# Designed miniproteins, single chains, part 92

Each design is a single chain, and the fold is of that chain. pLDDT is the mean over its residues in the fold that is shown.

## One batch from the design tools (miniprotein)

Design m3185
Fold by ESMFold2-Fast:
Structure m3185 (fold): chain A 62 residues (1-62)
Amino acid sequence: MDLNDLLSEIARVYVEQGRDAARKLMEEKGLSEEERKLAETVLKMVDQGLAESAARRAELAA
């Protein structure tokens, strides 16, 4: 499995099922310390994107 494909899968699980599910997937896939650091960085970027989307949705609802 390509690392980029794995990171995309983890990000998708995080968006759909939350942080605990994403962390469980990381454990199941047996990520190295370096891979876990990359995954955590990706999750932070996803959080920023979700926050931006939520802000836009709140603006629309107001």
Scores: mean pLDDT 75

Design m3186
Fold by ESMFold2-Fast:
Structure m3186 (fold): chain A 88 residues (1-88)
Amino acid sequence: SDKQKARNILEDCSKDFSDKIEQLACAMVRAENEKLPFGAFLKEAMKYFEFESIAEYFENLFKASLLIKSLDGGKKYEVGGKVFVKKV
């Protein structure tokens, strides 16, 4: 199911990266690579990270989107031997 796929991506990204913005950016990129509906991903991400407010959730999504935008042109993000890259 889309919910289970989103959950697995979130758990894997949280194991790969320690920073919350890096975890979220990784999960957003991998969810898009898997063709997951964005709405299904958002619902599971909100539950997974247990943000204190909707405003905090959107602030973190915005920061993650800026990280992803810095990777435009097929650049990979790599920390501690862990990698994510946006599929074209």
Scores: mean pLDDT 82

Design m3187
Fold by ESMFold2-Fast:
Structure m3187 (fold): chain A 81 residues (1-81)
Amino acid sequence: EKEKEEKRKRLEEIFKDVDEGIDLINQAVADVAKENLLRKGKPEEEVEKEVQTWLDNIKKSREAQKEKIDKLREEFIEKYL
């Protein structure tokens, strides 16, 4: 009863933490790329636009896969809880 609900909540929290962690990693990668491009002498506005475009593309790709991943996660929870 309550134990199954607690296990479900733990899995949902883990999935949330994983998703947030991936977003933080992508931002950290973007920050390193920005620093490297600036050190190579690219204009700041161009660098910000290029890095933001990459982040936006990654975000869109992840959003497109999110529904599929969330469905698989829910199926896993239903099967094993």
Scores: mean pLDDT 80

Design m3188
Fold by ESMFold2-Fast:
Structure m3188 (fold): chain A 93 residues (1-93)
Amino acid sequence: EVEEAVALVVEAVRALIRTEAEREELEAALPDLERVARDPALADERARLIALAKALREEIEEVRREYGEELSLREQMEIIRKRREEEAERLRA
């Protein structure tokens, strides 16, 4: 369960990546993200990250339903990233 939560947190952060530089920063931050997910002193932060990961999981399932179950996770994340960019652009207007 903790390992699953760590993986979901990492995937949630990946959904927000737009550039290679941000991706490199994520790779460097992975140990800190895992620490937050495992640290009992940071239970509130962990709960928030788990909630974000669950929301991202639902978005992945929606993309999979619309575009087919054979899409790789990477392809699903790319679609989510583009949809989030379009949504942000629309709301910024």
Scores: mean pLDDT 62

Design m3189
Fold by ESMFold2-Fast:
Order: sequence, then C-alpha cells, then structure tokens
Structure m3189 (fold): chain A 108 residues (1-108)
Amino acid sequence: SVARLEEKARELAERMMALKAAHPRDGVLLSEAVEAGLRELGRVLEELGRADLAALLNSPLTEAMEGLQALVDAGALADPATRVVVEGAMAMVGGIPLEEARAELDAA
C-alpha cells in the first residue's frame, strides 16, 4: 500500500536527518547512506508491483535523481506512489553536496 511506502520513506528521512546531524561534513558517508536508503525504498516498491520505480531507485545516485526529476517534469506526481518516492528521495538528499561527494568517490 502507499501507506507502507510513506512509512518507509519517513523512516529513511529520519535516519538521514540523524546521520546529517552526526556527520555533517562526510559527503561520501551521506551519499552512500542515501543510496542504501533508496535501495530499501526500491524493495518496498518491488513488493507493491512498482518495478519501474524500483529499477530507477536501484540506479546510481546521480542517475536515480535525474530520473526522479524527469518524473516531476512529466507531471507523474499525480500518481501517489511516485509522489511519495520523489518527496522521500528529496528529503534524504537535502543538504548533501552530491556533485562534490561524487567527485570524491570517483577519485577514490
């Protein structure tokens, strides 16, 4: 149900808020935690028969975020599951310098 998806998104957003408070400058740790959270949300989507959204969230972080933005631009937020996924992902990513974190990961 969408309610189960909303609950998981809320849990993941709260986890990310705690990690951001504890490790505010660790962009690599925070980006990896977002990727893990998106994969957890993707597993719930697979159980709900939303393989399309699950596949998107299992993509690399930058590609997943680009795909979510494309859904926003296409007006797909009329679908409650898509809305929950987009809002949850944006809440998890908020305040993380993704471009800088990706550059550090690519350099490692």
Scores: mean pLDDT 78

Design m3190
Fold by ESMFold2-Fast:
Structure m3190 (fold): chain A 83 residues (1-83)
Amino acid sequence: SVDEYVERARAILEEQGLSQSFIDRAVDRLRDILETTKTPEEELKKLADKVLRQIAEAKSEIEVEITLGVLEIWAAVHRVYPE
C-alpha cells in the first residue's frame, strides 16, 4: 500500500541521518507520486521496491532527489494511460 511505502521510506531516510525537513518533503513527494499513478499494482510495487532500495543506498540528499525525480517522470508517462 501507499502508506506502507511511505512509512518504509521515512524509516530508511531517518536511518541515513538526513534532516527532518528534507525527510518530510521527500516523503510527501513520494506519497503524491504513488497516489497519482494509475498503473497496474504489480508494476507499481516493483517500482516502489526499486525506489526504496535506491533510497536505502543513497549517500546524500541529492541522490534521493534524483531517485524521486525519476519516479515522477515514470508517473507522468503512465498518467496518459491510467488503466
Scores: mean pLDDT 75

Design m3191
Fold by ESMFold2-Fast:
Structure m3191 (fold): chain A 81 residues (1-81)
Amino acid sequence: TPALEEKKKKALELIGKGQEYLKKKDYKKALELYKEALKLLEEILKDPAFDELPKSDQEAIKETKKDAEKVIEELEKKLKE
């Protein structure tokens, strides 16, 4: 599924950029990038072709989404305090 592979690549690139901003303590920019990545991961999970992926790829995408959601929750908590 070339379209899912491209979305996955973009989501991982956004997470990588978000991690760089976390290292710089730019939490607002990191949050924006992780939220963009989460949107792409949600689109991948809602795509009918997702169930056609190898189980290992499905689990990796689900784990990446879970990790991104955790980072978003921690950053939103920090920025709202």
Scores: mean pLDDT 85

Design m3192
Fold by ESMFold2-Fast:
Structure m3192 (fold): chain A 80 residues (1-80)
Amino acid sequence: SMEEEEVKKRIEEVERRLQELDAEFQKNLATLSREEARERVLKLASATAYILAARIYLEQGDVEKAKEYLEKAREILEEL
């Protein structure tokens, strides 16, 4: 469906943002405190898990849960 294709594109956009933030984190790792590095690692890991959940739900045809988990990932990435 068109809605599934739109959600798939949004997942791809959020995945690109995750990759950008992960690359920035890796580049700046030496400048971060241990506490800051830990917080960012946990947020990146959580966002990765939510993106994976969104993809799985979309593959199962559960568009609403895919949107829910995608939004959770987006909110975490906005904190970074």
Scores: mean pLDDT 89

Design m3193
Fold by ESMFold2-Fast:
Structure m3193 (fold): chain A 97 residues (1-97)
Amino acid sequence: MLEEVRRLLEELDREDLLRALEELIELRPERREQLAEAVKWAIEQGEERLLELHAQAHGEIYALQGREELGAREVARLYEEAGRLELAEEIRRELER
C-alpha cells in the first residue's frame, strides 16, 4: 500500500479497510495505483463510498480464492452492519442465482 493512503485510512480509523486493501494488493499487485486513487476519491466522497470500496475489496479477495459465495455473504454483512439493508438484501438475492 502507498504510505500516503495508509496514513489517511489510519487517521479515519479504517484499519479494517486498510487490511483488506493490502491483502488485495498482495493478490493483485497491478491494482496498487488504481486502489490508491479509489481510496483518495472515496475519502472525498465520504463514508458511504469507503464502505463500498471495502465491500468491493472483500468480494474480489474471496473471488480470487474461489470463495465467491462466502465473499458475497461478507459484503452483505458489511452493508447490513452499516444500515444499508436494501443493498445487503440485493446481494443475498444474487447469491440465489
Scores: mean pLDDT 77

Design m3194
Fold by ESMFold2-Fast:
Structure m3194 (fold): chain A 59 residues (1-59)
Amino acid sequence: DNEEKVKKILKELFSKMKKGKRNIELEDEAQKKLEDLAKKLPLDKVDEIRAKIVEEFNE
């Protein structure tokens, strides 16, 4: 499922950021991947993923 794949990618990227790795390139890469994946998902799923990211980032 595209939604599950998106969540895995986002979780992995934010996990690396949370660990204090300075990956400016990963930020640009993550943003592009999220933009491409968001175009394939309905708005409701985008909001769910966004909420999940916020929770992952905060813990």
Scores: mean pLDDT 61

Design m3195
Fold by ESMFold2-Fast:
Structure m3195 (fold): chain A 87 residues (1-87)
Amino acid sequence: AREEAVRAGREALRSGAEKLGFSEEEIEEVLAAFEEGFENASEEGLEEAIARADALAAEAKANNEGISLELAKALALAMGNALALAL
């Protein structure tokens, strides 16, 4: 269950990052953020990751920007935290 959930999360993030045109190095940074969030999950860490992702997403929307690497990493960190806390 835990291994399957992590695998599914990694596959979804890789697929999404590839579609956004991220390089292999950038994809590895996104996956590393997910792994960090999953391994070091906490309620406080989740709240901080969500707040950062919300702020970056609001800035991107206001500026008509796409998903930046920093936004993708913040989202991946939040997803890792949320998944670990839900298991």
Scores: mean pLDDT 82

Design m3196
Fold by ESMFold2-Fast:
Structure m3196 (fold): chain A 94 residues (1-94)
Amino acid sequence: MIVDKIDATIARLQDAARASTDPEHKRVLETTAALAAQFKDVLDKVDPRSQMLVMSGMDDLQAALDSGDWERTYQAALSLTATINTVLAEVAAS
């Protein structure tokens, strides 16, 4: 279920943030987790296409985190946050 994927992504990001010793890495991970939580709160107002785009971004971020490559993780986090911010803006305009 999409809710289970969102919850798993938030938990993974929070765990990665707690494990990080770099303040900038921690901030990026915490910000991404907070945006994923905001997306979850408005999920019932999000169209199926936008839900699929966010899920794809979460899959990319999960793969990046599993790779241990911070540059890949950073780019995946930026892409996901951009997608979520667009979706949140569209929901707010509705």
Scores: mean pLDDT 86

Design m3197
Fold by ESMFold2-Fast:
Structure m3197 (fold): chain A 93 residues (1-93)
Amino acid sequence: MEEMRRLIEEGRAHLEAGDAAYAAGEPGALERALAHYRTAAEHYGRVLDIMNDRAFVRHQGGLTPELAKLRQEATEGLARAQANIARLEAEAA
């Protein structure tokens, strides 16, 4: 759980860094924001992959409320990162 929380926090930090990079409006801001959002998506996706394997192994014990919350946070984080990537790619076109 601690490792998964760290991955989620790292993903959130990258989402925030992406937002900050974009808001700065400096040359290369869009590229830096995209890099951060892509890294966030990778971290959240990794958490979900690990949870799917762990959830299967732990199926006899069930999905705890803590695991359910981490899964929800990773799912929402991934969706937000993907939405931000799509938005910035559209702006870059």
Scores: mean pLDDT 80

Design m3198
Fold by ESMFold2-Fast:
Structure m3198 (fold): chain A 87 residues (1-87)
Amino acid sequence: AEREELERRLAELTGDPSTVAEDEEHAELARRALEAPTLGEAAHAALLGHILRGTTVPEEVAEKILERLREEYGLTEEQVAEIRAAL
């Protein structure tokens, strides 16, 4: 359930239907992130992809995802710090 919920939240952040439909590059990055070998790696790439498009995620949602990625999926402190710096 948690894994599906996180993947759904990643799709909501990177896969906003209007954004993905308008930007093929963003859609490709989101697909690559979701297809990554580990969910932590996929989540990191997906969130970075969303930030690279200049769209801001709600701080509350971003913090919740970062906390789950760190605690449940084993993102390193450096990866979490990099995502936070981009937010």
Scores: mean pLDDT 58

Design m3199
Fold by ESMFold2-Fast:
Structure m3199 (fold): chain A 92 residues (1-92)
Amino acid sequence: RLEELYAQMTPEQREVVRNTATILRAIGDIEQEFLERVRKIREEEGEEAARKFREEELERWKKIVEEKGPAEVFRELGMPEAAEAVEAIRKE
């Protein structure tokens, strides 16, 4: 489906699709890792510890986005390709 649409696109349109896919994949990876960490803390340290971790982590990410923007968040998470994809989309 997506491959069929991709084949009919211009190089510029393909670049946008490629960059968007990279960003979405990175967001999915971040969400999965975050949920796994919360689950592990809940199992090892209990519900209150898991809740506190979730609240503190979300507040931390809010501050990073507010101060440095979304591309820098991906760089700090060790996802330079996703950061570059965000910058490429914002550049155009």
Scores: mean pLDDT 75

Design m3200
Fold by ESMFold2-Fast:
Structure m3200 (fold): chain A 70 residues (1-70)
Amino acid sequence: VKEKIEEYKEELKEKGKDYDSIVFTSASGRTYGVVQENGVKTPTVKVFVQYPDGSVEEREVNIDDLPDLL
């Protein structure tokens, strides 16, 4: 999941954007990577989900729904 976050951040830096990111692992064994653009009040953030089998999904999640992923 970290590699997908870094790839996305690299694309955004080329566009003159900067982002914060956080990575955490849930009790279910899923690892989440969240990327949010700095200084922008947006209702959505980009989330990368890595499952226990190693597969990775990209999602856009409403920032108000982030606590529900915990």
Scores: mean pLDDT 67

Design m3201
Fold by ESMFold2-Fast:
Structure m3201 (fold): chain A 80 residues (1-80)
Amino acid sequence: SALEEARRRAVEAGRRGGELAGLAASQGDMKTAKAKYEEGIREAERITEEAGLSEEERRDVLEEAKRAAHRAGVRAVTTA
């Protein structure tokens, strides 16, 4: 479904942004870390908007994307 596809894509966008943010943070570049995290979340927002999700569906998907970003960022910092 459109919701399932948008969720998968948005969560991946968040995960990627979080991973890049974690890598930047591991190098001491907190400004780049913030920018990469925000970029990933903005991309997730764009995906949900493009998919025409309801307000509730969008909120749920973005919460999942933010959790994925956080987990990926923590892992990237730990392994770098």
Scores: mean pLDDT 87

Design m3202
Fold by ESMFold2-Fast:
Parts: sequence; structure tokens; C-alpha cells
Structure m3202 (fold): chain A 89 residues (1-89)
Amino acid sequence: DAFRAALEAAEPGLVAELVAAGLSEEQAREAARLYREALLAAHEGRTDEAVALLVRAVEVVVDAAVPAEERAAVIAAAEAQARAALAKL
């Protein structure tokens, strides 16, 4: 699958961007992995699984980079945005 290969090729760049944003390398790799799984699930029409994986990826990012009192709001906004974006597919 060319789409899967493209996502795998893009993953190191996403990891580097997340590390630059303040995540540890381990957190960045986990977030990038979850994001890749989410995009693959969306490509396969598994919309609910894709949203759940995107939310998990966002949770890794906000746990590392966002103050505790703002995390719930950021996660809720990301879930709403993911559902709206995937509804267009």
C-alpha cells in the first residue's frame, strides 16, 4: 500500500517536529505511531477507531506540553476537530 509506505516515510519528520515542540523522543515516537495508525484506520473507513487513535495521540502530546488544567479542553477540541474532519471523508 503506497499510502502506508508514505505514512511510514513521513514518521521520522513528525517525530522530529514533536521533539522540537517539547516532547521526549519516546513520547514523540508514541504520538507519531498513534497518528499513523489513526490515518490508516481513516483510510480503511474505520472512522470511530481513527478518532480514538487520534485522541490517544493528542493525549500523549498534551500530557507532555500542556498544563494539567487545560488538558481536558484541548483533548475535547481535538476529538471534535478529528470527528468533523473524518466526517468529510
Scores: mean pLDDT 78

Design m3203
Fold by ESMFold2-Fast:
Structure m3203 (fold): chain A 98 residues (1-98)
Amino acid sequence: MKELEEFMKKIEEIIEKGATPEEVREWLIEVEGDREGFEEGLKYLEENYEELLASAGEGARLLIELYKAIIEGDEEKMKEVLRKILELLKEKIEEYKK
């Protein structure tokens, strides 16, 4: 629970204060703990974007859109997707507390 709360707090800070796509990329690599795996995953996503997007559930779709925005260097799209991820995470926490 604390790890999820810290993750959400970092997303809120990025949305409020702003961050470059490169800063968000580095933060996500730190969260994953595997730089090589993360970079390989981004390459796979770039090569298979349409297929992955078509087969993904809501949460996975938001992560795909986030990584695409980071690859493209689109800070505004990145912030928009992060807001949607934050909303989904808040919904999941509320559901868990039932």
Scores: mean pLDDT 77

Design m3204
Fold by ESMFold2-Fast:
Parts: C-alpha cells; structure tokens; sequence
Structure m3204 (fold): chain A 97 residues (1-97)
C-alpha cells in the first residue's frame, strides 16, 4: 500500500545518506546513488497511489539524501547525478502542490 511505499523510500534514503556520510571510495558513493535511483523510481512508479502529503514527504527525503551525496561526491559525474536526482525530486514535489 501507500504507507509501505513511503516506508521503503525512507529506508532507501536513510541507507543512502548513511553510506554517503561514511563514503571513502567512489564505489561506496556509487552504492548510495544506486539506492537513490531506486527511491526516485519507486516514487515515480507509485505517485498515483500516494497522497499529496506522502509525495512531498518522499520527495523531501530523496532531496536530503541527494544533498548528502553531493557533499561527499568523489567525481564530477557523481556530483551531477546527485544534482539531477535532487532536481527530479523537487520537480515531483512541485507537481504535487
């Protein structure tokens, strides 16, 4: 259901943020980005099942985790990918308003 989707996004974003905050290698940051890709894909695939409030909450979690990845990015490619994820989540949030 809708609550299980939001909970999964929260789990993915919390893990991504934790990995990003402790990342010492390119490979560790790549794992954080992969988790964020999964989180945004879940949000996009299920937005029709979610309330406006749930969409905003999920998008905010993704933005926060993407910002953590930006702070620890080891390559320009990783930084740009994290920026892209944050912008995509911001776009979804604005569409929900």
Amino acid sequence: GASEIVEKIKELTEEAKKIAENAKTVEEQQKALDLLDEAIALLEANKDQLSKEQIIEAAELIIEAAMAVMKTAKTLEQLLRAIGLALRAIGIQFEAL
Scores: mean pLDDT 87

Design m3205
Fold by ESMFold2-Fast:
Structure m3205 (fold): chain A 74 residues (1-74)
Amino acid sequence: MTEEEALRYGELMGLAMATAHLLDESAGQRIRAELEEMKATSPLTGLAGDHGLAVAQEMLKKAEEEGRRVKEAR
């Protein structure tokens, strides 16, 4: 696995975590645990895990901001 492949895999996992969390919090927590476990496995899987968690955090932040905007408009 190359560094670019690790970052790409992390991005996909982060998007999956954010999507799962919005549908079912427990499913999101399970994917989060998987990403955190990746950090302990190797430097490349750790890179994927860190990037995935950052992507998930950004997506969840955007969802929260959109939710606030909808509440203010209603």
Scores: mean pLDDT 74

Design m3206
Fold by ESMFold2-Fast:
Structure m3206 (fold): chain A 89 residues (1-89)
Amino acid sequence: SSDEELLKKAEELLEEIKKLLKEAKKLVKEGGSKEELEKILLEAEILLGMLHIILGVAKVIGNEELAEKIEKIIEEAEEILKEIEELVK
């Protein structure tokens, strides 16, 4: 169903955010620039924004179970973004 496709898209966005954290940690170890880390953070913030759009769609269509699953994905994504933010500091 289209609702299952929205959940898959949200899961794919979370996996991309996890990859960005791995890239950020690698850049820190390799002596990468603050500008490169800020670019990764911006990309992660854009992906988090996309997750919020998917959550909005789930709420509009009234699929409460889908909305709850996406909210949990957003919470995990927000924790990862905080880790990336700490690497940029």
Scores: mean pLDDT 89

Design m3207
Fold by ESMFold2-Fast:
Structure m3207 (fold): chain A 74 residues (1-74)
Amino acid sequence: KTYSAQELADLLGRGAFALGLTPSTSPEDTRRFIIRLQAEYGLPQTGEVDEATRAAIEAPRDPATGRGDLRGLL
């Protein structure tokens, strides 16, 4: 399933916006972001949100630091 920039922003919360994802982000830029995320977690770089990629995106965050595991993907 292909996720829109808005759906990814909703899944990643404020972290997605901090990483440059907005509702106006193109499908191409959204796909590039997914590939970078997949590379960071050692997953196949397909640009598609498979089960493992979805699990990585939806992983619990540390609320005390506000930190996301996606920092440095840009």
Scores: mean pLDDT 58

Design m3208
Fold by ESMFold2-Fast:
Structure m3208 (fold): chain A 85 residues (1-85)
Amino acid sequence: DKVKELEEFGKKVVEELKNPRVRKIVEEATKRMIKTIRDGGSVSDLTAILTAASVRAMAELSPEDARETLEALKKIQEKAEELLE
């Protein structure tokens, strides 16, 4: 159920994003965070996923879209960290 809660939260965050490339990066990172929680991963593992997705966004997107991506990823990571408690 914690996994379902993160899936529903991630979907809600993604629905606020209009750029398809931003949505794709956020969706892929969210799936990786969900897998990490299922596999018994740590907050450090979630931070690694956020960092990798952020680097990808900065490489592939404009600075504005990269910033929007980073803010969305932070919200999802914060929710995932709550669920790991």
Scores: mean pLDDT 82

Design m3209
Fold by ESMFold2-Fast:
Structure m3209 (fold): chain A 68 residues (1-68)
Amino acid sequence: MSNDEIVEKLIELAKKNPDVPVSITTYRKPESTEIVEKLLEELKKEFPDKKIVLVRVPGDLYRFNFEK
């Protein structure tokens, strides 16, 4: 899958389950940072009424939370 397809699938999953944090594992490549940044921007665009926070989980995971 391309990075764009991964981001699109994660956004779709977040739309179906807004109370569940979305996580992504970093691959230690510059591309993994770009995926995380793009996902955060797309989440903010799709959910402007939700407070979205990027949270780094220990172990090279990034989690996005939706706050009420």
Scores: mean pLDDT 62

Design m3210
Fold by ESMFold2-Fast:
Structure m3210 (fold): chain A 66 residues (1-66)
Amino acid sequence: MDGEAEIQRLIDQYGDIFQEGLAMMKAGASRQEVIEEIMKKLKEDGIEASRDLVSAALSRVEQAAA
């Protein structure tokens, strides 16, 4: 339950970063490259998010866009 709230909070606050990630994947970037780029951008904003959390948030944004 706590993880779901953290995923939703990331999407609500940093949706633009996740949308840029989806655009990168559509342009041919691998999912892992996109996850690492999102993690880097979040860290620049002072947010430490695990790979699993970023992957889950990216999957949710991808499903909502489909």
Scores: mean pLDDT 80

Design m3211
Fold by ESMFold2-Fast:
Structure m3211 (fold): chain A 87 residues (1-87)
Amino acid sequence: KKELAERAIKTFKEDAEKLVEEAKKTGDEEAIKKAEEFKEVVEKEIERIREVAETGSEEETEKAIKEATGILQEKAKELLEVLEKAK
């Protein structure tokens, strides 16, 4: 279960890093700000997944990852719309 959580955390971190870099490349202040806000949401969800993986069951860990994925997909959609406008 911890290995599953670690893989998800690594993926979320890498995806957030790429989106922040793309926002910085646009030079658009709104896009950069939205990317930083997205990174903060990613960090909060990562912390939650770590806590569940340490104290909870495998099923609870899988559920936490699924919930985090849903939240991050919604936030990523908002960020991608801002990035498209900044191009």
Scores: mean pLDDT 80

Design m3212
Fold by ESMFold2-Fast:
Structure m3212 (fold): chain A 64 residues (1-64)
Amino acid sequence: SEEELKKRAEEVRKIAENAKTPLTKQIFKMIAELLEKGEVEKAERIIKQLENSPDPVIAEEAKK
């Protein structure tokens, strides 16, 4: 639902605030914006790419 997407986006924005690098912060903000727009497929695709990142910090932050 739209309400669930809004809550999920808020959680992602909180993760962005605590991101360890400027890159992960920017990416999580982008994911939150996509969720707010209802573009769940694009958001999930980006999350999957982060989970497979060779950087363990990025990969760990992508896990929910």
Scores: mean pLDDT 72

Design m3213
Fold by ESMFold2-Fast:
Structure m3213 (fold): chain A 65 residues (1-65)
Amino acid sequence: MEELEEAYKKTLEDPKEGYKEYMKILIERSSGDFKRMLEAIDVEASEEKRLELAKKMLEQIEARK
């Protein structure tokens, strides 16, 4: 969780670099269907869609603290 929070802070500082680190952590923590979805997004989707998915994951993490 802390590493995802740090990546999110980087996204606010530099959206392009921050989102790359955030997505890397999300993919590494994901498995099954969600990992496949993230990999598909990385290939086809725009940066906006990838950032939106990252935001949803962060919301889920924060909701559980």
Scores: mean pLDDT 62

Design m3214
Fold by ESMFold2-Fast:
Structure m3214 (fold): chain A 99 residues (1-99)
Amino acid sequence: MPGRVVELSKENEEIIKENEEKVREETIEYYAKVYGVDPETLRRLYEAIERAIEILKELVAEDPQRALEEARRAAREIVGREFPLEDVIGALHDLLAEV
């Protein structure tokens, strides 16, 4: 595909990161209300999923399917420890799609 790669300035990267953090906080609060989950617990789950995905992307850059399966496995372990999987499975699927 013909595509243009645009190099982002460091200033633009900082603005994007600040906006992402703000949007993430609003999203966490929204889903916490919808599912009746504590926002702090949902934030911990989201951060753990993000960390797992980042680590797996570095380890298995050539096999994204295997990285995704390992991230889902880690997420299931976290949910199983704090919540019944059935109660949070919808939010977990949404979070995995957004990350």
Scores: mean pLDDT 58

Design m3215
Fold by ESMFold2-Fast:
Structure m3215 (fold): chain A 73 residues (1-73)
Amino acid sequence: MPKKATIKIVADSRGRVLYAGVLAEGFSEEEVEELSKKVRSLGGMPVEEAKKKAIEIAKEAGVDEVEVEVFQY
Protein backbone atom coordinates (compact mmCIF):
# COMPACT_ATOMS: atom_id res chain seq x y z
CA MET A 1 0.00 0.00 0.00
CA PRO A 2 1.27 3.53 -0.70
CA LYS A 3 2.54 5.51 2.30
CA LYS A 4 0.40 8.63 2.77
CA ALA A 5 0.70 11.56 5.16
CA THR A 6 -1.61 14.51 5.80
CA ILE A 7 0.25 17.23 7.71
CA LYS A 8 -2.04 19.75 9.43
CA ILE A 9 -0.66 23.15 10.37
CA VAL A 10 -2.54 25.64 12.59
CA ALA A 11 -1.13 29.18 12.56
CA ASP A 12 -1.94 32.38 14.44
CA SER A 13 -3.12 35.63 12.80
CA ARG A 14 0.54 36.72 12.38
CA GLY A 15 1.49 33.58 10.43
CA ARG A 16 3.30 31.68 13.22
CA VAL A 17 2.63 27.96 13.66
CA LEU A 18 0.75 27.20 16.91
CA TYR A 19 0.38 23.47 16.27
CA ALA A 20 1.31 20.91 13.65
CA GLY A 21 0.24 17.28 13.50
CA VAL A 22 0.25 14.36 11.06
CA LEU A 23 -2.17 11.62 10.02
CA ALA A 24 -0.13 8.79 8.48
CA GLU A 25 -1.25 5.69 6.54
CA GLY A 26 0.90 2.67 5.62
CA PHE A 27 3.52 3.30 8.34
CA SER A 28 4.62 1.25 11.36
CA GLU A 29 3.96 2.56 14.88
CA GLU A 30 7.65 3.51 15.26
CA GLU A 31 7.69 5.39 11.92
CA VAL A 32 4.51 7.29 12.93
CA GLU A 33 6.09 8.31 16.27
CA GLU A 34 9.25 9.61 14.54
CA LEU A 35 7.24 11.45 11.85
CA SER A 36 4.93 12.99 14.51
CA LYS A 37 7.92 14.22 16.54
CA LYS A 38 9.46 15.89 13.47
CA VAL A 39 6.14 17.47 12.43
CA ARG A 40 5.60 18.85 15.98
CA SER A 41 8.99 20.63 15.67
CA LEU A 42 7.33 22.98 13.11
CA GLY A 43 5.73 24.82 16.07
CA GLY A 44 6.83 28.47 16.30
CA MET A 45 7.98 28.66 12.65
CA PRO A 46 6.61 31.10 10.07
CA VAL A 47 3.84 29.24 8.20
CA GLU A 48 5.51 29.52 4.75
CA GLU A 49 8.76 28.02 6.12
CA ALA A 50 6.76 25.34 7.99
CA LYS A 51 4.99 24.29 4.74
CA LYS A 52 8.35 23.78 2.98
CA LYS A 53 9.80 21.95 5.99
CA ALA A 54 6.71 19.69 6.22
CA ILE A 55 7.23 18.53 2.61
CA GLU A 56 10.93 17.87 3.32
CA ILE A 57 10.07 15.86 6.47
CA ALA A 58 7.57 13.74 4.50
CA LYS A 59 10.06 13.15 1.66
CA GLU A 60 12.82 12.09 4.11
CA ALA A 61 10.34 9.73 5.84
CA GLY A 62 9.59 7.98 2.51
CA VAL A 63 6.05 9.30 2.07
CA ASP A 64 4.61 8.47 -1.39
CA GLU A 65 1.68 10.93 -1.15
CA VAL A 66 1.82 14.07 1.02
CA GLU A 67 -0.92 16.61 1.65
CA VAL A 68 -0.34 19.80 3.66
CA GLU A 69 -3.41 21.51 5.14
CA VAL A 70 -3.10 24.99 6.69
CA PHE A 71 -5.60 26.71 8.98
CA GLN A 72 -4.81 30.31 9.97
CA TYR A 73 -6.75 32.36 12.58
Scores: mean pLDDT 83

Design m3216
Fold by ESMFold2-Fast:
Structure m3216 (fold): chain A 74 residues (1-74)
Amino acid sequence: SMMDEKLAEFREKIRDASFEEQLELAREYLEEGMDGDALTAVAVQVAIERGWSSEEITRLLEGLGEIEREVRAK
């Protein structure tokens, strides 16, 4: 599906992305109508695969939650 293609694209883009780049990408995809839970699941899985610490993953979850809240409030 188009949504599956978008999730695969997001996954590929975040593989080498910095923390700030990942948050900006998540904002863009959320604004395009992508599901926040699906984006969060992909971002966490990639962070684990990249060897991110539990502290880094916690900051990622916090940042993603704030962005989703802001986008949904519009």
Scores: mean pLDDT 85

Design m3217
Fold by ESMFold2-Fast:
Structure m3217 (fold): chain A 71 residues (1-71)
Amino acid sequence: SEIDELLKKLEELLKEGGASDEEIKKVLDAIKNGKADEAERVILKLLLDGKISVEQAEELGKLANKILDLL
């Protein structure tokens, strides 16, 4: 499905940025449960912790919003 493809892309970008499996799971679970604010909070924490770049955080936010719009 389109949702599964977007979730896979989101996971791959998080892994590329050096996010842990636990951090990735938190973002994916938040999005799957329609919790936009929680997903954004986790992504911002990854940015502040130096795990992802500003560009990666923006791309992750766009992907998360696209998935949420499809739920």
Scores: mean pLDDT 82

Design m3218
Fold by ESMFold2-Fast:
Structure m3218 (fold): chain A 83 residues (1-83)
Amino acid sequence: MELVSVEETEYGTVYRYADGVAEFVPNEKVSAIFAKAYADPETREMAELAGATWGSALVRATGAPTVVVNLAEGFTVTVENRL
């Protein structure tokens, strides 16, 4: 995939690729919150739902057909347009 643009936001960085995929890498503060929530089995489902919600918001904001959200190490959410 060829990187087309990089957009810095208040919550992280958005990388847009030539194939229409956008990747969101949250800043350290956001990533730490999701890492903690995802590591705990009791909060994992809520973290997954929150990640899907963020991904859906990014699909709307970017217009990309597919958004990949790397919320924490081992925790990636992929959202397609129409979610």
Scores: mean pLDDT 74

Design m3219
Fold by ESMFold2-Fast:
Structure m3219 (fold): chain A 62 residues (1-62)
Amino acid sequence: LKEVTLKEGTSGITNKGEIIPGGSVLIAKSIEELPDGTLKITLVDGTVVYVGKEDIESIKEL
């Protein structure tokens, strides 16, 4: 598992169109980098979050 922290002042968006605010801490089971530089983060509950790679504060192994 990975802990992904979003930068303050940025945002991510879920596969359902929900906004994830900057500063959020996400627990991911997988992370995929898309060709456009967007990260596709799959959370432990199956939710997918899309966020720009430059908008990531940190990624830590759990």
Scores: mean pLDDT 85

